# Designs tried in a protein design run: designed miniproteins, single chains, continued (5). Part 14

Each design is a single chain, and the fold is of that chain. pLDDT is the mean over its residues in the fold that is shown.

## One batch from the design tools (miniprotein)

Design m16490
Fold by ESMFold2-Fast:
Structure m16490 (fold): chain A 101 residues (1-101)
Amino acid sequence: VTILKAETKRATVVAVVTDDTLEITVENVSRRQGILIATIVNDEAEKLTGKKAEVLELTDDRLVLRVTGVSREQGLRIAEAAIEALEKVTGDKAKIEVVEV
């Protein structure tokens, strides 16, 4: 299991990548920022897998997305897109940590 953690001044992304699933949790983003991130992630997921991410949660401060039926390599690419989306919508550069579990 690969965990990608990306932190900006306020907002964070945690992506959990397995051999068949990806779960992305984005915290401390507005609903509008969350919608933009979900749109970017869905575009990347469709390009790589032909499937869209499932929106598990979308609130005024949190977004949770899940992608199933993905390889670890595809999951990592989609997670990278989520981090880039976070940087784009916040205007802040993320500090990234990768943990193998």
Scores: mean pLDDT 87

Design m16491
Fold by ESMFold2-Fast:
Structure m16491 (fold): chain A 92 residues (1-92)
Amino acid sequence: ADKEKLEKEVEITMYHMLGYVYLKAGDYEKAVEAYEKELAIDPDNAAAWLNLGKAYAGLGDLEKAKEYYKKAAEIGSEEIQAEAKALLEEIE
């Protein structure tokens, strides 16, 4: 395995876990920071886009929440698409 690739995979995992913990704790600003750092490394991570949208919804920024839910729906699996669509219906 490439060391740089492994280091990036570890960082992605750490930021995803950190973002999730903050999101569940209601610390939405820290959740945003963690998911933005994850997405700077892995912009194709639909789950991170979905959770970034959830964090912005927690902050009351429904416009950004919609934008990121739509992004997650565009690139995500059927499971991510279904969750993103359900969340969009709650705020549209």
Scores: mean pLDDT 86

Design m16492
Fold by ESMFold2-Fast:
Structure m16492 (fold): chain A 57 residues (1-57)
Amino acid sequence: GPEELKKEAEELMKKALELIKDKSTRLVAQKELQELIKQGKYEEAIEKAKKLIEMFG
């Protein structure tokens, strides 16, 4: 349900942010992902975080 999607989005956000070494890039990514989560756009947040993990991992 939405609760599980929110938890997945938050965990993937944490993983993505740990991989981004540049402080400015990390801050922008954090703000974007947090905004999506606040808006209840969990699937979009998950997809964005996965792409960041692919790019920076």
Scores: mean pLDDT 87

Design m16493
Fold by ESMFold2-Fast:
Structure m16493 (fold): chain A 84 residues (1-84)
Amino acid sequence: MELEDKAIAVRIVGLYHDGHSQAEIAERLGLPVAAVSHTIALTTKLVEEKTGKPLSELSRGELLRALAEITGLSVSTVSRIVRE
């Protein structure tokens, strides 16, 4: 998976964790709603399997750490991507 694809997935899940809707994320990132929905479903499942907690119960720090492990990116890189 290209670095760009990993960055997009991290950004999508970061925005979703912040309370943005799938439609808002799709509009902001210029992606189809179906692609955003699919990415949220897959990445949320991986994060929940890694942490043993629902996405809604994770702190921002726990989410960033889980995303770093899943993507192979550093926590600092993941943090930078989710901040805009």
Scores: mean pLDDT 81

Design m16494
Fold by ESMFold2-Fast:
Structure m16494 (fold): chain A 129 residues (1-129)
Amino acid sequence: SPRLEHLRRAAEHLERANIHLQGAVDSLTAAEKATPEEARIYKAIAAGQLEVASKHLREAADHLRAAGPEFAPMVEKAEKLSEKADQLAERARNATLEEIPQIRDDATNLQKETQKLLEEVRAAAERLA
């Protein structure tokens, strides 16, 4: 069904978002152990990965919206996660070395929230299969 296809596409985008969120967490973790010059590079990589994750979260929200009005709560969650990813990208780009651990923890929490939404979307797709 068209609804099931949209839920599957939403799940694919949430999976892609999680891959990029993990990449951001890994880059921020590397930044904490790096020299200030190396940390600048890792922060830029993390910011880029968070921006790509935000884009995938928006694509997931669009597919959830297309799946039907019953998925409005999941759309709201995906949109808020996308906004958080954009905010974290800007924070990572401008972070001092002292701020990196908090941004990494926030990115890890964003990844956990995205994974939880992915599991909810997968369960909804299974019910419509």
Scores: mean pLDDT 93

Design m16495
Fold by ESMFold2-Fast:
Formats: C-alpha cells, structure tokens, sequence
Structure m16495 (fold): chain A 95 residues (1-95)
C-alpha cells in the first residue's frame, strides 16, 4: 500500500539524516536513493494531493543526495528534513 511505502521511505530519510550527522555521507546517499525508489512506487497508487507532496519530497531528496556528494552536510540535512516533513504530510493524507 502507499501508506506502507511512504512510512518506509520516511524511516529511510530519517536514517539518512542521522548518517549525514555522523559523517557517513555515502551511507546517507544510499538510504536517500532507496527512499526515492519507495516514494516513486507509493506515488503510483497515491491520491493526486499526496502525489504532489511526494514529487516535492523526491526533488528535495535529490538536492540532499547532490549536497552530500559534494560534502555539504548542512544543505543535505536541511533538504532531508524538508523531504521528511513532506513525506509525513503525504502519509497523513493516505491514512
């Protein structure tokens, strides 16, 4: 279900943020990429309202990945936190 996929995606984004805080940028990138994959799958069955939030979250996850790959931990954390908020809002709509 979209609910299960969004919950798993949100958990992966939280894990990615913690990995950035610990300096594990490569680990964070792996978790963020997995979150994008699950969010994409969730968007296929989500409502149009949730799909808009998922699309915005995916964009912010890509910004987070790019920032982490450049060693910009501050921007990576900010982007991951913003993506998490959007995924949690999408989850509330689908519940």
Amino acid sequence: SAVELLRRAAELVEEARRLVERGDLEGAIRKAREAIRLATEASETASPEAQKLILKAQFLLLVGISSASLGDAETAIQSLEAALELLEEALEIEE
Scores: mean pLDDT 89

Design m16496
Fold by ESMFold2-Fast:
Structure m16496 (fold): chain A 66 residues (1-66)
Amino acid sequence: SEAERLFQRLVELVGDAVTEEQLAEAARLFQEDPAAGFRYLGRVAREEAGDEEAARLAYEAARRLE
């Protein structure tokens, strides 16, 4: 799906700047609730990676899924 492709792109974009545990948690949340997965990834992108653009894309995706 488009959401799955975007989630994977964002994981690749921020992956080196965040922990493997944070990425695993984002993936787990995405499997249960895609919107929650995007919200978690957005928070981690902003707060841990300092990537405001990735955070914005993740939050917009979560909003569209709600």
Scores: mean pLDDT 85

Design m16497
Fold by ESMFold2-Fast:
Structure m16497 (fold): chain A 82 residues (1-82)
Amino acid sequence: GAMADPATRERILAEVDELEKEIKEIFDKLPKSSKNATKYVSALLLAIAARVAAELGDVDTANRYIEQLKELVEELKKEAEK
């Protein structure tokens, strides 16, 4: 099946941890609004979903959540630079 080997799982979990830290730093720089809070919560939920998928060995699902998380992080970075 789409089960991850230990090295692939560890890589995915490390990437999610780095993205979560980046999200927190970005959110601290954003104007505090319901829109930005909703995006931040959505990013945190994607990080949780990616970790769960990785722990279950579902690499394809974990990578899809990570890609969605990266897109949301990029959107939040653009908002912080405006």
Scores: mean pLDDT 80

Design m16498
Fold by ESMFold2-Fast:
Order: sequence, then structure tokens, then C-alpha cells
Structure m16498 (fold): chain A 81 residues (1-81)
Amino acid sequence: SAAVQKLLEVARELHRFVLENREALERALEVPEARALLEEADRLAREAGEAFAAGRYEEAARLMERALELVRRAAEIAREA
């Protein structure tokens, strides 16, 4: 399905982003604003897992896309701090 394919795409993007930005993400844990975004991303990822388990694939894809956006923003804030 298109939703499952979207989930795989987002998962691959997240994996690549984390590997390429490990130093910035480690620094993000020490910056309160960035850490809050990572905590929100973790909550969204858990909600996406629940949606996926319930067969709500479109919702799971949307939640994972938002989690990826927050992780990217956290890395950006950490670099500027």
C-alpha cells in the first residue's frame, strides 16, 4: 500500500539522518529547546507504532513524518547553540 511504502521511505530517511547527524543529535540532548523536540519526536514515534499496530497506516505515516521534522529541527537548533 502507498501508506506502508511512505512509512518505509520515512524510516529510511530517519535512519540516514541520524547516522549523518550523530554529533548534532548528541549535542541536542544538552540543549533544552532541542531536547524538548526530541522528547516530542519520541512520543510521536510511539503513537505511530500504536497506529500501525491498529492498521491505521496513513496516520502512522503522518506521525512519523512529523517525528522526522522535529528530529531535523532539533539538530539544526543544536548546531546554532
Scores: mean pLDDT 87

Design m16499
Fold by ESMFold2-Fast:
Structure m16499 (fold): chain A 74 residues (1-74)
Amino acid sequence: MKLSEEQKKKLEELTEEAIKKLKETVNPSVDEIEEIAKELKKKEEEAGIKYDPNDPVFQKAEQKLLSVVHEKLS
């Protein structure tokens, strides 16, 4: 399903909020990272954004999150 422009902007905004939380967390545990990911998914669902792993918008958001997670865990 193709996301609307408003949904794409909202997804980017929510992804940046999750990244900010990850960057502000000192030595994040796997559990803390999972909680941030769960909050992001909940906010996406509340905004009417249906997760689609094959959509490039979601792939880009996941790439950004994984990059920050790798920096924090490396």
Scores: mean pLDDT 77

Design m16500
Fold by ESMFold2-Fast:
Structure m16500 (fold): chain A 61 residues (1-61)
Amino acid sequence: MEDVEALRKGLEESNRKYEEYQKKADEAIKAGNTELWKKYQAEADFYKGEREALERALELM
């Protein structure tokens, strides 16, 4: 069964996206752009939730 491989791939993808948007959010707030920071922070929070869901799914397997 390849469920673990699929979940791990999804986890890596979500972690990559989370890190990408966190970096963009950090750069935006460092520049004083709160509008961009809120936008990228919301994207990062979305992928953080995806990562947590995938971690729980992997834990249940």
Scores: mean pLDDT 80

Design m16501
Fold by ESMFold2-Fast:
Structure m16501 (fold): chain A 78 residues (1-78)
Amino acid sequence: AAAEIERIEKELAELEKEDPESVEFARRVVQAGLDYLAGKLSDEEAEKLEKEFEEFLKEKGEAPLRAAELLMRKAVLS
């Protein structure tokens, strides 16, 4: 578990060096998803952020999606 988290953190750090905007946006999206599941975000707020993320993906390609996958995996392992 700890070794997997360390690997994820290293991969996130490398992505952040190459595309810090994509990693920062992915952190916002993942946190919002967690807040939505905890009942802290409305459906309207979640839908707005989802649309913003889709638009960002169209401009940045796969980097924000990869960062979000790594952040979600870390959250599950923590």
Scores: mean pLDDT 78

Design m16502
Fold by ESMFold2-Fast:
Structure m16502 (fold): chain A 65 residues (1-65)
Amino acid sequence: SEMERELAIAMVRLMAGVGISILKDDPEKVKRIRELAERAVEAIRAGADPEEVLRELRRGLDEIE
């Protein structure tokens, strides 16, 4: 449903926001997190499975550590 997609987008923003807050003094890592979040939001809006997109985002964020 549309509400489920909106919730998933909110989760993407929350996950990215937490990562950015932790890595705020590293502009290159912040940029990578923003790029991952933008791709995740675009994928969800394009009709991708929200759960799969959120799993992929989590994996990408873990690699930035």
Scores: mean pLDDT 86

Design m16503
Fold by ESMFold2-Fast:
Structure m16503 (fold): chain A 68 residues (1-68)
Amino acid sequence: GYDDAVKLVSNAVKNGAEKIVVKFSDGTVVEVDGKNVAKATGAVIRLIGERPETVEVTIDGKTYTFTA
Protein backbone atom coordinates (compact mmCIF):
# COMPACT_ATOMS: atom_id res chain seq x y z
CA GLY A 1 0.00 0.00 0.00
CA TYR A 2 1.00 3.67 0.10
CA ASP A 3 2.43 3.31 3.63
CA ASP A 4 5.02 0.93 2.12
CA ALA A 5 5.77 3.43 -0.68
CA VAL A 6 6.18 6.23 1.91
CA LYS A 7 8.55 4.08 4.01
CA LEU A 8 10.56 3.11 0.93
CA VAL A 9 11.01 6.74 -0.17
CA SER A 10 11.80 7.97 3.38
CA ASN A 11 14.40 5.21 3.93
CA ALA A 12 15.93 5.84 0.48
CA VAL A 13 16.45 9.56 1.28
CA LYS A 14 17.92 8.65 4.70
CA ASN A 15 20.31 6.21 2.95
CA GLY A 16 21.55 8.83 0.44
CA ALA A 17 19.46 8.21 -2.68
CA GLU A 18 20.47 10.53 -5.55
CA LYS A 19 17.36 10.21 -7.74
CA ILE A 20 13.74 9.28 -7.08
CA VAL A 21 11.16 8.99 -9.90
CA VAL A 22 7.45 8.47 -9.20
CA LYS A 23 5.24 7.40 -12.12
CA PHE A 24 1.45 7.31 -11.75
CA SER A 25 -0.96 5.08 -13.71
CA ASP A 26 -2.14 8.07 -15.82
CA GLY A 27 1.44 8.62 -17.08
CA THR A 28 2.24 11.56 -14.75
CA VAL A 29 5.94 11.51 -13.77
CA VAL A 30 7.56 13.35 -10.84
CA GLU A 31 11.38 13.37 -10.77
CA VAL A 32 13.51 14.46 -7.81
CA ASP A 33 17.31 14.45 -8.09
CA GLY A 34 20.50 15.86 -6.61
CA LYS A 35 20.13 18.34 -3.73
CA ASN A 36 16.35 18.42 -4.33
CA VAL A 37 15.85 14.79 -3.15
CA ALA A 38 15.70 15.75 0.54
CA LYS A 39 13.85 19.06 -0.05
CA ALA A 40 11.09 17.68 -2.32
CA THR A 41 10.59 14.25 -0.68
CA GLY A 42 7.81 15.57 1.60
CA ALA A 43 5.90 16.90 -1.43
CA VAL A 44 6.35 13.56 -3.27
CA ILE A 45 5.09 11.59 -0.24
CA ARG A 46 2.05 13.90 0.04
CA LEU A 47 1.30 13.50 -3.69
CA ILE A 48 1.41 9.67 -3.38
CA GLY A 49 -1.06 9.87 -0.44
CA GLU A 50 -3.47 12.20 -2.29
CA ARG A 51 -3.63 9.95 -5.40
CA PRO A 52 -4.98 6.46 -4.47
CA GLU A 53 -3.84 4.77 -7.70
CA THR A 54 -1.06 2.42 -8.87
CA VAL A 55 2.33 4.11 -8.55
CA GLU A 56 5.82 3.06 -9.67
CA VAL A 57 8.69 4.36 -7.53
CA THR A 58 12.18 4.19 -9.06
CA ILE A 59 15.09 4.78 -6.66
CA ASP A 60 18.52 5.06 -8.29
CA GLY A 61 17.39 2.85 -11.21
CA LYS A 62 15.51 0.18 -9.18
CA THR A 63 11.71 0.15 -9.65
CA TYR A 64 9.00 -0.83 -7.11
CA THR A 65 5.23 -0.97 -7.82
CA PHE A 66 2.56 -0.09 -5.24
CA THR A 67 -1.23 -0.27 -5.54
CA ALA A 68 -3.86 1.78 -3.64
Scores: mean pLDDT 70

Design m16504
Fold by ESMFold2-Fast:
Structure m16504 (fold): chain A 58 residues (1-58)
Amino acid sequence: MEKEKIREEAVELALRLVDEGKSPQEAAMIAAKFALDKGLTPQEASEAAREALERYRA
């Protein structure tokens, strides 16, 4: 299933953006947009963004 791979890619993108100096919120928004562009639903994209936020807020 491609959806799981897209979600993982979105989370990885967000983590890279935070490492490069983007805020966690900005990185999460970019990751959600990436997931939507790849064909995820708004709900799935929101979940990917939330996972990214949880990962670097820990």
Scores: mean pLDDT 77

Design m16505
Fold by ESMFold2-Fast:
Structure m16505 (fold): chain A 80 residues (1-80)
Amino acid sequence: SPISDQATSLFNQGQDYITQAVTAIRNGDYDTARQYIQQAQQIRNQIRQIQQSTTDPVDQQTIQGMIDNIDIQIDGVQRM
């Protein structure tokens, strides 16, 4: 759906920020890593707003999977 496609575009941006945060941590740049995690958290919140804008239960479930995935990855990076 168009709304699911919009959420997917943001999800991909969130994944890119998480990847950049992991790279920064591996390079010992913890300040840069924190900034990328904050950007990933902002993307996650935008995806949640998209989820709340739809009444389609299939779109809501698909978007929830994206939110859960980002939350798990952010938690993993923060434990590094």
Scores: mean pLDDT 90

Design m16506
Fold by ESMFold2-Fast:
Structure m16506 (fold): chain A 96 residues (1-96)
Amino acid sequence: SEKIKKLIEEVSKAFEELAKKMREQGLDRAADVLEFYAKEIKENAKSLQEIARLVTAAVIDLVGLALEESDPQKREAILAGAKELVKKVNEIIEKY
């Protein structure tokens, strides 16, 4: 489906853009997580259900990193990033 291909491309791009913002803040591990799932979505996702599963996995991994983070400001930044990711993905899905 052309719609699913565009959805995959837009979701993957949203992950990559958020990864850049995280890396600029010195949150390299969070950026690595986002880049990993951007690639997984681009290469392996074929349905909305698979996109949702990979987005959920990315959020779980980001929350895990936040729980291990000793710096409260970095912890809050990772959690804010996870929330922004969910919001952006929902906005993309609602277009289709």
Scores: mean pLDDT 90

Design m16507
Fold by ESMFold2-Fast:
Structure m16507 (fold): chain A 65 residues (1-65)
Amino acid sequence: MEEQRYANRIVAHALRAIGAILDGNLEEARKHVEEMKRLADEAEKRGIPVDRSIIENVEKLIEEA
């Protein structure tokens, strides 16, 4: 269940980033995006597929805020 563990952690950071965006705290939102990218990169290097679209969508929300 490594794929699911990485997916769950990435989603958890995405939810925290969205919460930070809603609070107007773009600094914290960007920190969560950075952590999502680290998790996705680590998973892919281990041969675990991850959906990066959630990271890209959160980045777009930050750029639009």
Scores: mean pLDDT 84

Design m16508
Fold by ESMFold2-Fast:
Structure m16508 (fold): chain A 111 residues (1-111)
Amino acid sequence: AATVDSRVLRVSDDVIAVASARADGSAVVSVVLFENGEPVGTVTAVLPGASLEQAERAAEALGRRVLERKEELLAMPPEEKVRKLEELAREAARAAGLEAARVEASTPETA
């Protein structure tokens, strides 16, 4: 779907969150975790019926959760890291009062 508007949130030097509004009235939240300047994990969640403002709140909540779990995530094997990122994305959406329809996570090894 076409992106109408996007906001980038620099949660930290190692955690970047993006909120995007889509033409179909959904929004997308993505978070990328970096280690030594390289992406080591990415998670994306589709939020049906969410505004850009709601998506930005969800992106901030997700980015904060990823930052709080950074050391744990970096120590995880790729498959466990993917599962944990998907869990954190669903929790962040719920914390923002939203339901995630599609949640997808990857690492360089699982992409």
Scores: mean pLDDT 86

Design m16509
Fold by ESMFold2-Fast:
Structure m16509 (fold): chain A 81 residues (1-81)
Amino acid sequence: SAEQEAAIRGAEAALRAARESGAERAARYAERALEAARAGRFEEAARYAREAARAAREEGASAEAVGGAAGAASAAELALA
């Protein structure tokens, strides 16, 4: 569905932002979120994306990396509806 495609794109964007910010832990969680989203495991994708946002904050990443991960979590949650 369009919502599922948006969840995958959200996870891809979150991973890119985490990498650009040098947030290594956030990037690892965003990679897990992307793997889960591509596998159709959107509940797991949302969980990993929330962990990516937390890790990004802890690592002092950009607002874009934090917001991207939070947005990816929301997109994954919408894919479940």
Scores: mean pLDDT 85

Design m16510
Fold by ESMFold2-Fast:
Structure m16510 (fold): chain A 74 residues (1-74)
Amino acid sequence: SDESRVGQLVAAGASLEELASVVGKEQAETIVRMKKIGLALGPVARELARDASLSADEKQALLGRKAEELAKEL
């Protein structure tokens, strides 16, 4: 499937042009943007995972808010 192929390309560090050849320019730009957000969220997710005072639902809500903040800047 395109999703499986795109996942493999993203994991391999594929360029915007390589992604665009599979899914088109608009989707490729969205994928690159989402990858940047995901990379920035990694440290936040790890810090939240270490906080024993927060429930799983609270951690997901905080991570979601952080993703929205990053989306405004990227």
Scores: mean pLDDT 76

Design m16511
Fold by ESMFold2-Fast:
Structure m16511 (fold): chain A 58 residues (1-58)
Amino acid sequence: QLQQLQQELQQIQQQIQQLGQQLQDAVSRGNLDEAQKLGQQLQQLNQQRQELQQQLQQ
């Protein structure tokens, strides 16, 4: 089970990196609408990542 959680965590971290790059691009271009949308997606993934990290520690 711990290995499954670690794999999910790594997958989420990859998605966070991809969305983070897109967010930085949107911000640099002044595309605030896209930045807000991407920011919400990142917030959701960060919450999932924290949940998985808690499960790995508990």
Scores: mean pLDDT 81

Design m16512
Fold by ESMFold2-Fast:
Structure m16512 (fold): chain A 81 residues (1-81)
Amino acid sequence: LAAFVAGIQQFNLNNYADAVSAFNKALALNPNNANAYLGLGTALLKLKKYAEAVSAYNKALALNPNNSLAKKNLATAIANI
């Protein structure tokens, strides 16, 4: 939980690389955290790492298929590959 919150805080500060690191730490502790995959994908999207963002959003949707934001952002990431 603390690592996930740190990821959100770094993202809000526009520290996208640090957000990626924090979300990866959250996922090491809880690999079923769909929101951490969503955060990871969005931070990667901001870094223009589109293929990695697609991978993260696909994992978020595998855990929570009803996530409208993940579906929208996945489409954006795919369009930029």
Scores: mean pLDDT 87

Design m16513
Fold by ESMFold2-Fast:
Structure m16513 (fold): chain A 78 residues (1-78)
Amino acid sequence: LTPEEVALLRFLAAHPDGVTPEELMEQLGLTPEQVSEAIARLTARGLVELKIDSDGNLVFRLTPAGRAALAALEAAAA
């Protein structure tokens, strides 16, 4: 995983109800292209899922596999 992917996974782990692309850009300082590329890679790996909330906004959430992968990375970094 790239540093931006790890930061994105950590941010999603802190926000289990879901995060919009705009929140990811604002909080992580990423461009729309960087968010799109990271999300595409993480979704392809089954680590992140895309949902639409009740207001019609796209939100990203960690899958169980994404939470396990982040936990493994944190354990390996110790």
Scores: mean pLDDT 80

Design m16514
Fold by ESMFold2-Fast:
Structure m16514 (fold): chain A 64 residues (1-64)
Amino acid sequence: MEERVRAFVEAVRAGDWERARELFAKMSRKEQFAALEAIAEEYAAGVLTPEQAEAAGRIYTELR
């Protein structure tokens, strides 16, 4: 996983929404897509809560 994508996923897992938004805003479109894929995969694997997945989706909606 790319450094920035990994940092975003870790911020989401930690509930650090300020950090997650900052990272997402600085990402390229390719990195943003990869980050959302990583969130979806971790949610499917049971690593993330529904609330964490929803918050990540909200960041995407607000910044795109």
Scores: mean pLDDT 78

Design m16515
Fold by ESMFold2-Fast:
Structure m16515 (fold): chain A 86 residues (1-86)
Amino acid sequence: SEGAKKLAEFLKTLPEKHREIVLELLIIENGSTLTPEVLRARLGVEDAEKIAREVQEYGGFPYAEILTPEQAAKLQEVAKEAEKLL
């Protein structure tokens, strides 16, 4: 999908360890924990909200502070497709 290609391109701009952490949050933790607070704690980055917003938009929905289970599942599928492109 176009969202998966854009997510893969975005992930390639991140350091490898940050990319692995974002993919773990999206695929293993079902995206429900992809909050700026968790990203800031695990990545040590100032622009954690920007990362969360960018990633969620590639799921095909507007940024939300709390994802519904349906939104999280959709984002997980996009992330699985993106991982295959890395």
Scores: mean pLDDT 75

Design m16517
Fold by ESMFold2-Fast:
Structure m16517 (fold): chain A 94 residues (1-94)
Amino acid sequence: MAEILRKSADEAEKQGNKGLAYVLKARAALLEGNYDEAIKWAQKAIEAGNTGLGYAILARAYAMLGDKEKAEQYIDNAEKAGFTAAAESARKLL
């Protein structure tokens, strides 16, 4: 699964969609359990304009790392960006 997401990210990057590529790389890292890499790519996704998806990924990564304070902060940010279902999913990990 993670390899398929990375291949899709490479394809998105070739098509000029860097924001989507960053989201897909962050999701691949989450599936691999590489939460530091997931955080890195999610932050780049936010910078590229994928704000809500980036916050949702950060919330999940920090929740998996056990950083409840940062997880709750990014859950709130994702919720305010309209990603309520993703935010609620991350909150269930706390």
Scores: mean pLDDT 82

Design m16518
Fold by ESMFold2-Fast:
Structure m16518 (fold): chain A 99 residues (1-99)
Amino acid sequence: MPIDDAEVEATLYLIGGVLALKAGDYETAIKWFEKAIEAAPDSVIAARAYLLLGEAYEKLGDFEKAIESYRKMIELAQDKDPVLAEEARRKLEEAESKL
């Protein structure tokens, strides 16, 4: 399938977020993941961005926002990428255990 410009833009934001997350800059990571979601909101890239957004919120101790992000990821990935949806379900259960 051809990659559209929105998915390319979303992928670049996702990469920026991953680099920030790896560097421990969780607030910057959140900003980049939100930009990735905004660029391609109904994509598998957005689903991945929600998964990583949830991880960034967990690192900040915001488990309520992490849970919300994982739920959004499951919603987007359920019909597009069942493996990614299963990863989010595991993350959701782990985050809920911290409440």
Scores: mean pLDDT 82

Design m16519
Fold by ESMFold2-Fast:
Structure m16519 (fold): chain A 93 residues (1-93)
Amino acid sequence: SLDEVEERLKKTVEEILNDPSITREEALDRLSAAAGEMQRYFLEKGLEDLAFEIARLLVEAQQEIDANPERLKEVIRKFYEKMLEILEKAKAE
């Protein structure tokens, strides 16, 4: 369900942000998995435009982290905020 997807995304982001020793690769793997679950949910519901927007945001986050690895957690926090905006759009549809 959408609520379960939202909860898993929140937990994943909180775990990344609260881990002082998390690696870039581990953070991106966890983030990609959570984003992938939300993208799959939207595709199953026929919300293809929102699923595509998630994929685009994930690519943007990856590129920004590659450019500035020291800002990993800041980029992930901003990504999460954008994902919450997508979730609000999904709830309206």
Scores: mean pLDDT 85

Design m16520
Fold by ESMFold2-Fast:
Structure m16520 (fold): chain A 74 residues (1-74)
Amino acid sequence: SRKEELARQLTVVLTRYKDGELSEAQAVAALAAVLRSHGVDPARAEALAREAVALLKAGGDPKDVAEKIAEQAL
């Protein structure tokens, strides 16, 4: 489904950030780009990307965070 595909793509970015491969700014930009590619408005994509990083920093699992953000986005 569209939501499952979005969650999968967000999980990849969040995992790369958690593993130290992406800076916070790079992760936010990459997450927002993924969200925009699925039809999310740019301002909302930015807000959801920042929420995703905040949830991960609060101890969230990348997959769980991605699924929550995908649910909110679609």
Scores: mean pLDDT 90

Design m16521
Fold by ESMFold2-Fast:
Structure m16521 (fold): chain A 59 residues (1-59)
Amino acid sequence: MENVEKALEYYKSLTPEEQRRFLEGLRGVLELAKKNPNVSDEFIEELQKVIEELEKRLA
């Protein structure tokens, strides 16, 4: 939850264009994490939650 709050604070400080780029970066990290067998399911779940929260803020 701490990481989600920090990500939201940072996200709110960005311009709409920077917010889109940030989300694209996170989606890329999520895709790579899903392909990496050394990445925990918990990390993938947390990253998905961050992306979903940020997408709600953008819309």
Scores: mean pLDDT 76

Design m16522
Fold by ESMFold2-Fast:
Structure m16522 (fold): chain A 78 residues (1-78)
Amino acid sequence: MIEELRARLAELEARAAAALAAGDAEELREVLIELSLLIMELQSLLLDKSLSEEEKAEVQALLDRAAAIANRLAAALA
């Protein structure tokens, strides 16, 4: 599961970078929506008491990266 979330974030990060370079506001909005859904999944996963300390750290790192990208995209769309 964490591996799939990491792969999804990497794909969204690449799409965001390409859309920012192209000035594609519509693609930026779509990426931001998908990032928002991923952030919700990551936040939900952090509430899972079965996660190890290392898994929690990995999820938190993914959440921090996703939030940073989302903030950058939101600023670009403002």
Scores: mean pLDDT 84

Design m16523
Fold by ESMFold2-Fast:
Structure m16523 (fold): chain A 76 residues (1-76)
Amino acid sequence: SVDEADRLIEEGMRLLREASRLYEESRRAESRGDTVMAEELRRRADELTRRATELFRRAMELGGADPSGLVAEASV
């Protein structure tokens, strides 16, 4: 249903916002020479992005919006 698709999109967007924050923190860690922290933050952000992509795929199957635009918004 559209309502179910909307809920999946909302959850995916929440994960992408968290991933965006982690990518930002990773860049800041990298700039201060903390390569280990930067790599860990990036890996966590990648996992959240992967999960968000799966949620958007499910939303699309239910007749929701095209997820490609939503994924692009998280690329800061």
Scores: mean pLDDT 80

Design m16524
Fold by ESMFold2-Fast:
Structure m16524 (fold): chain A 66 residues (1-66)
Amino acid sequence: IEELKEKAKKLREEAERLRKEAKELVEKATDENYSEDGKKAQELVDKAAELESKALELEEKAKELE
């Protein structure tokens, strides 16, 4: 049970990192073409969302298993 909570925590931390990378790409691209870096940033955001979704599943499993 505790292991599932720890896995979820790590997934959320990874998602946070990906979101920060996405923000950096957006900020870096503001002076020129945003489109390419925006696409990459969206990929990172989507990946972060997937990790958050998996973290939620693990949290639900931990709660279900008692």
Scores: mean pLDDT 74

Design m16525
Fold by ESMFold2-Fast:
Structure m16525 (fold): chain A 78 residues (1-78)
Amino acid sequence: AAKLSNDEIEQAVLKQTPLTHVSSEDGSKRVVLPYSFQETKDGTKYIAARDAETGKIIEENGKPALLNVDKDEFYEDD
């Protein structure tokens, strides 16, 4: 599948479509269920998501992790 655009990622959040997330930090891959799309005042875009296998919120330091839409890669998990 082709890498998704920011608009396609926002549509996936609205539909709660499963996405394959590829981290820019370590190249790790995970299937996620996005539930929130956020844009900060500086124009940086993030999503918050659940792990598709467990249904649990993906957390960092006990709070929902913010996945960077511009740095990380997202693919539709068909």
Scores: mean pLDDT 81

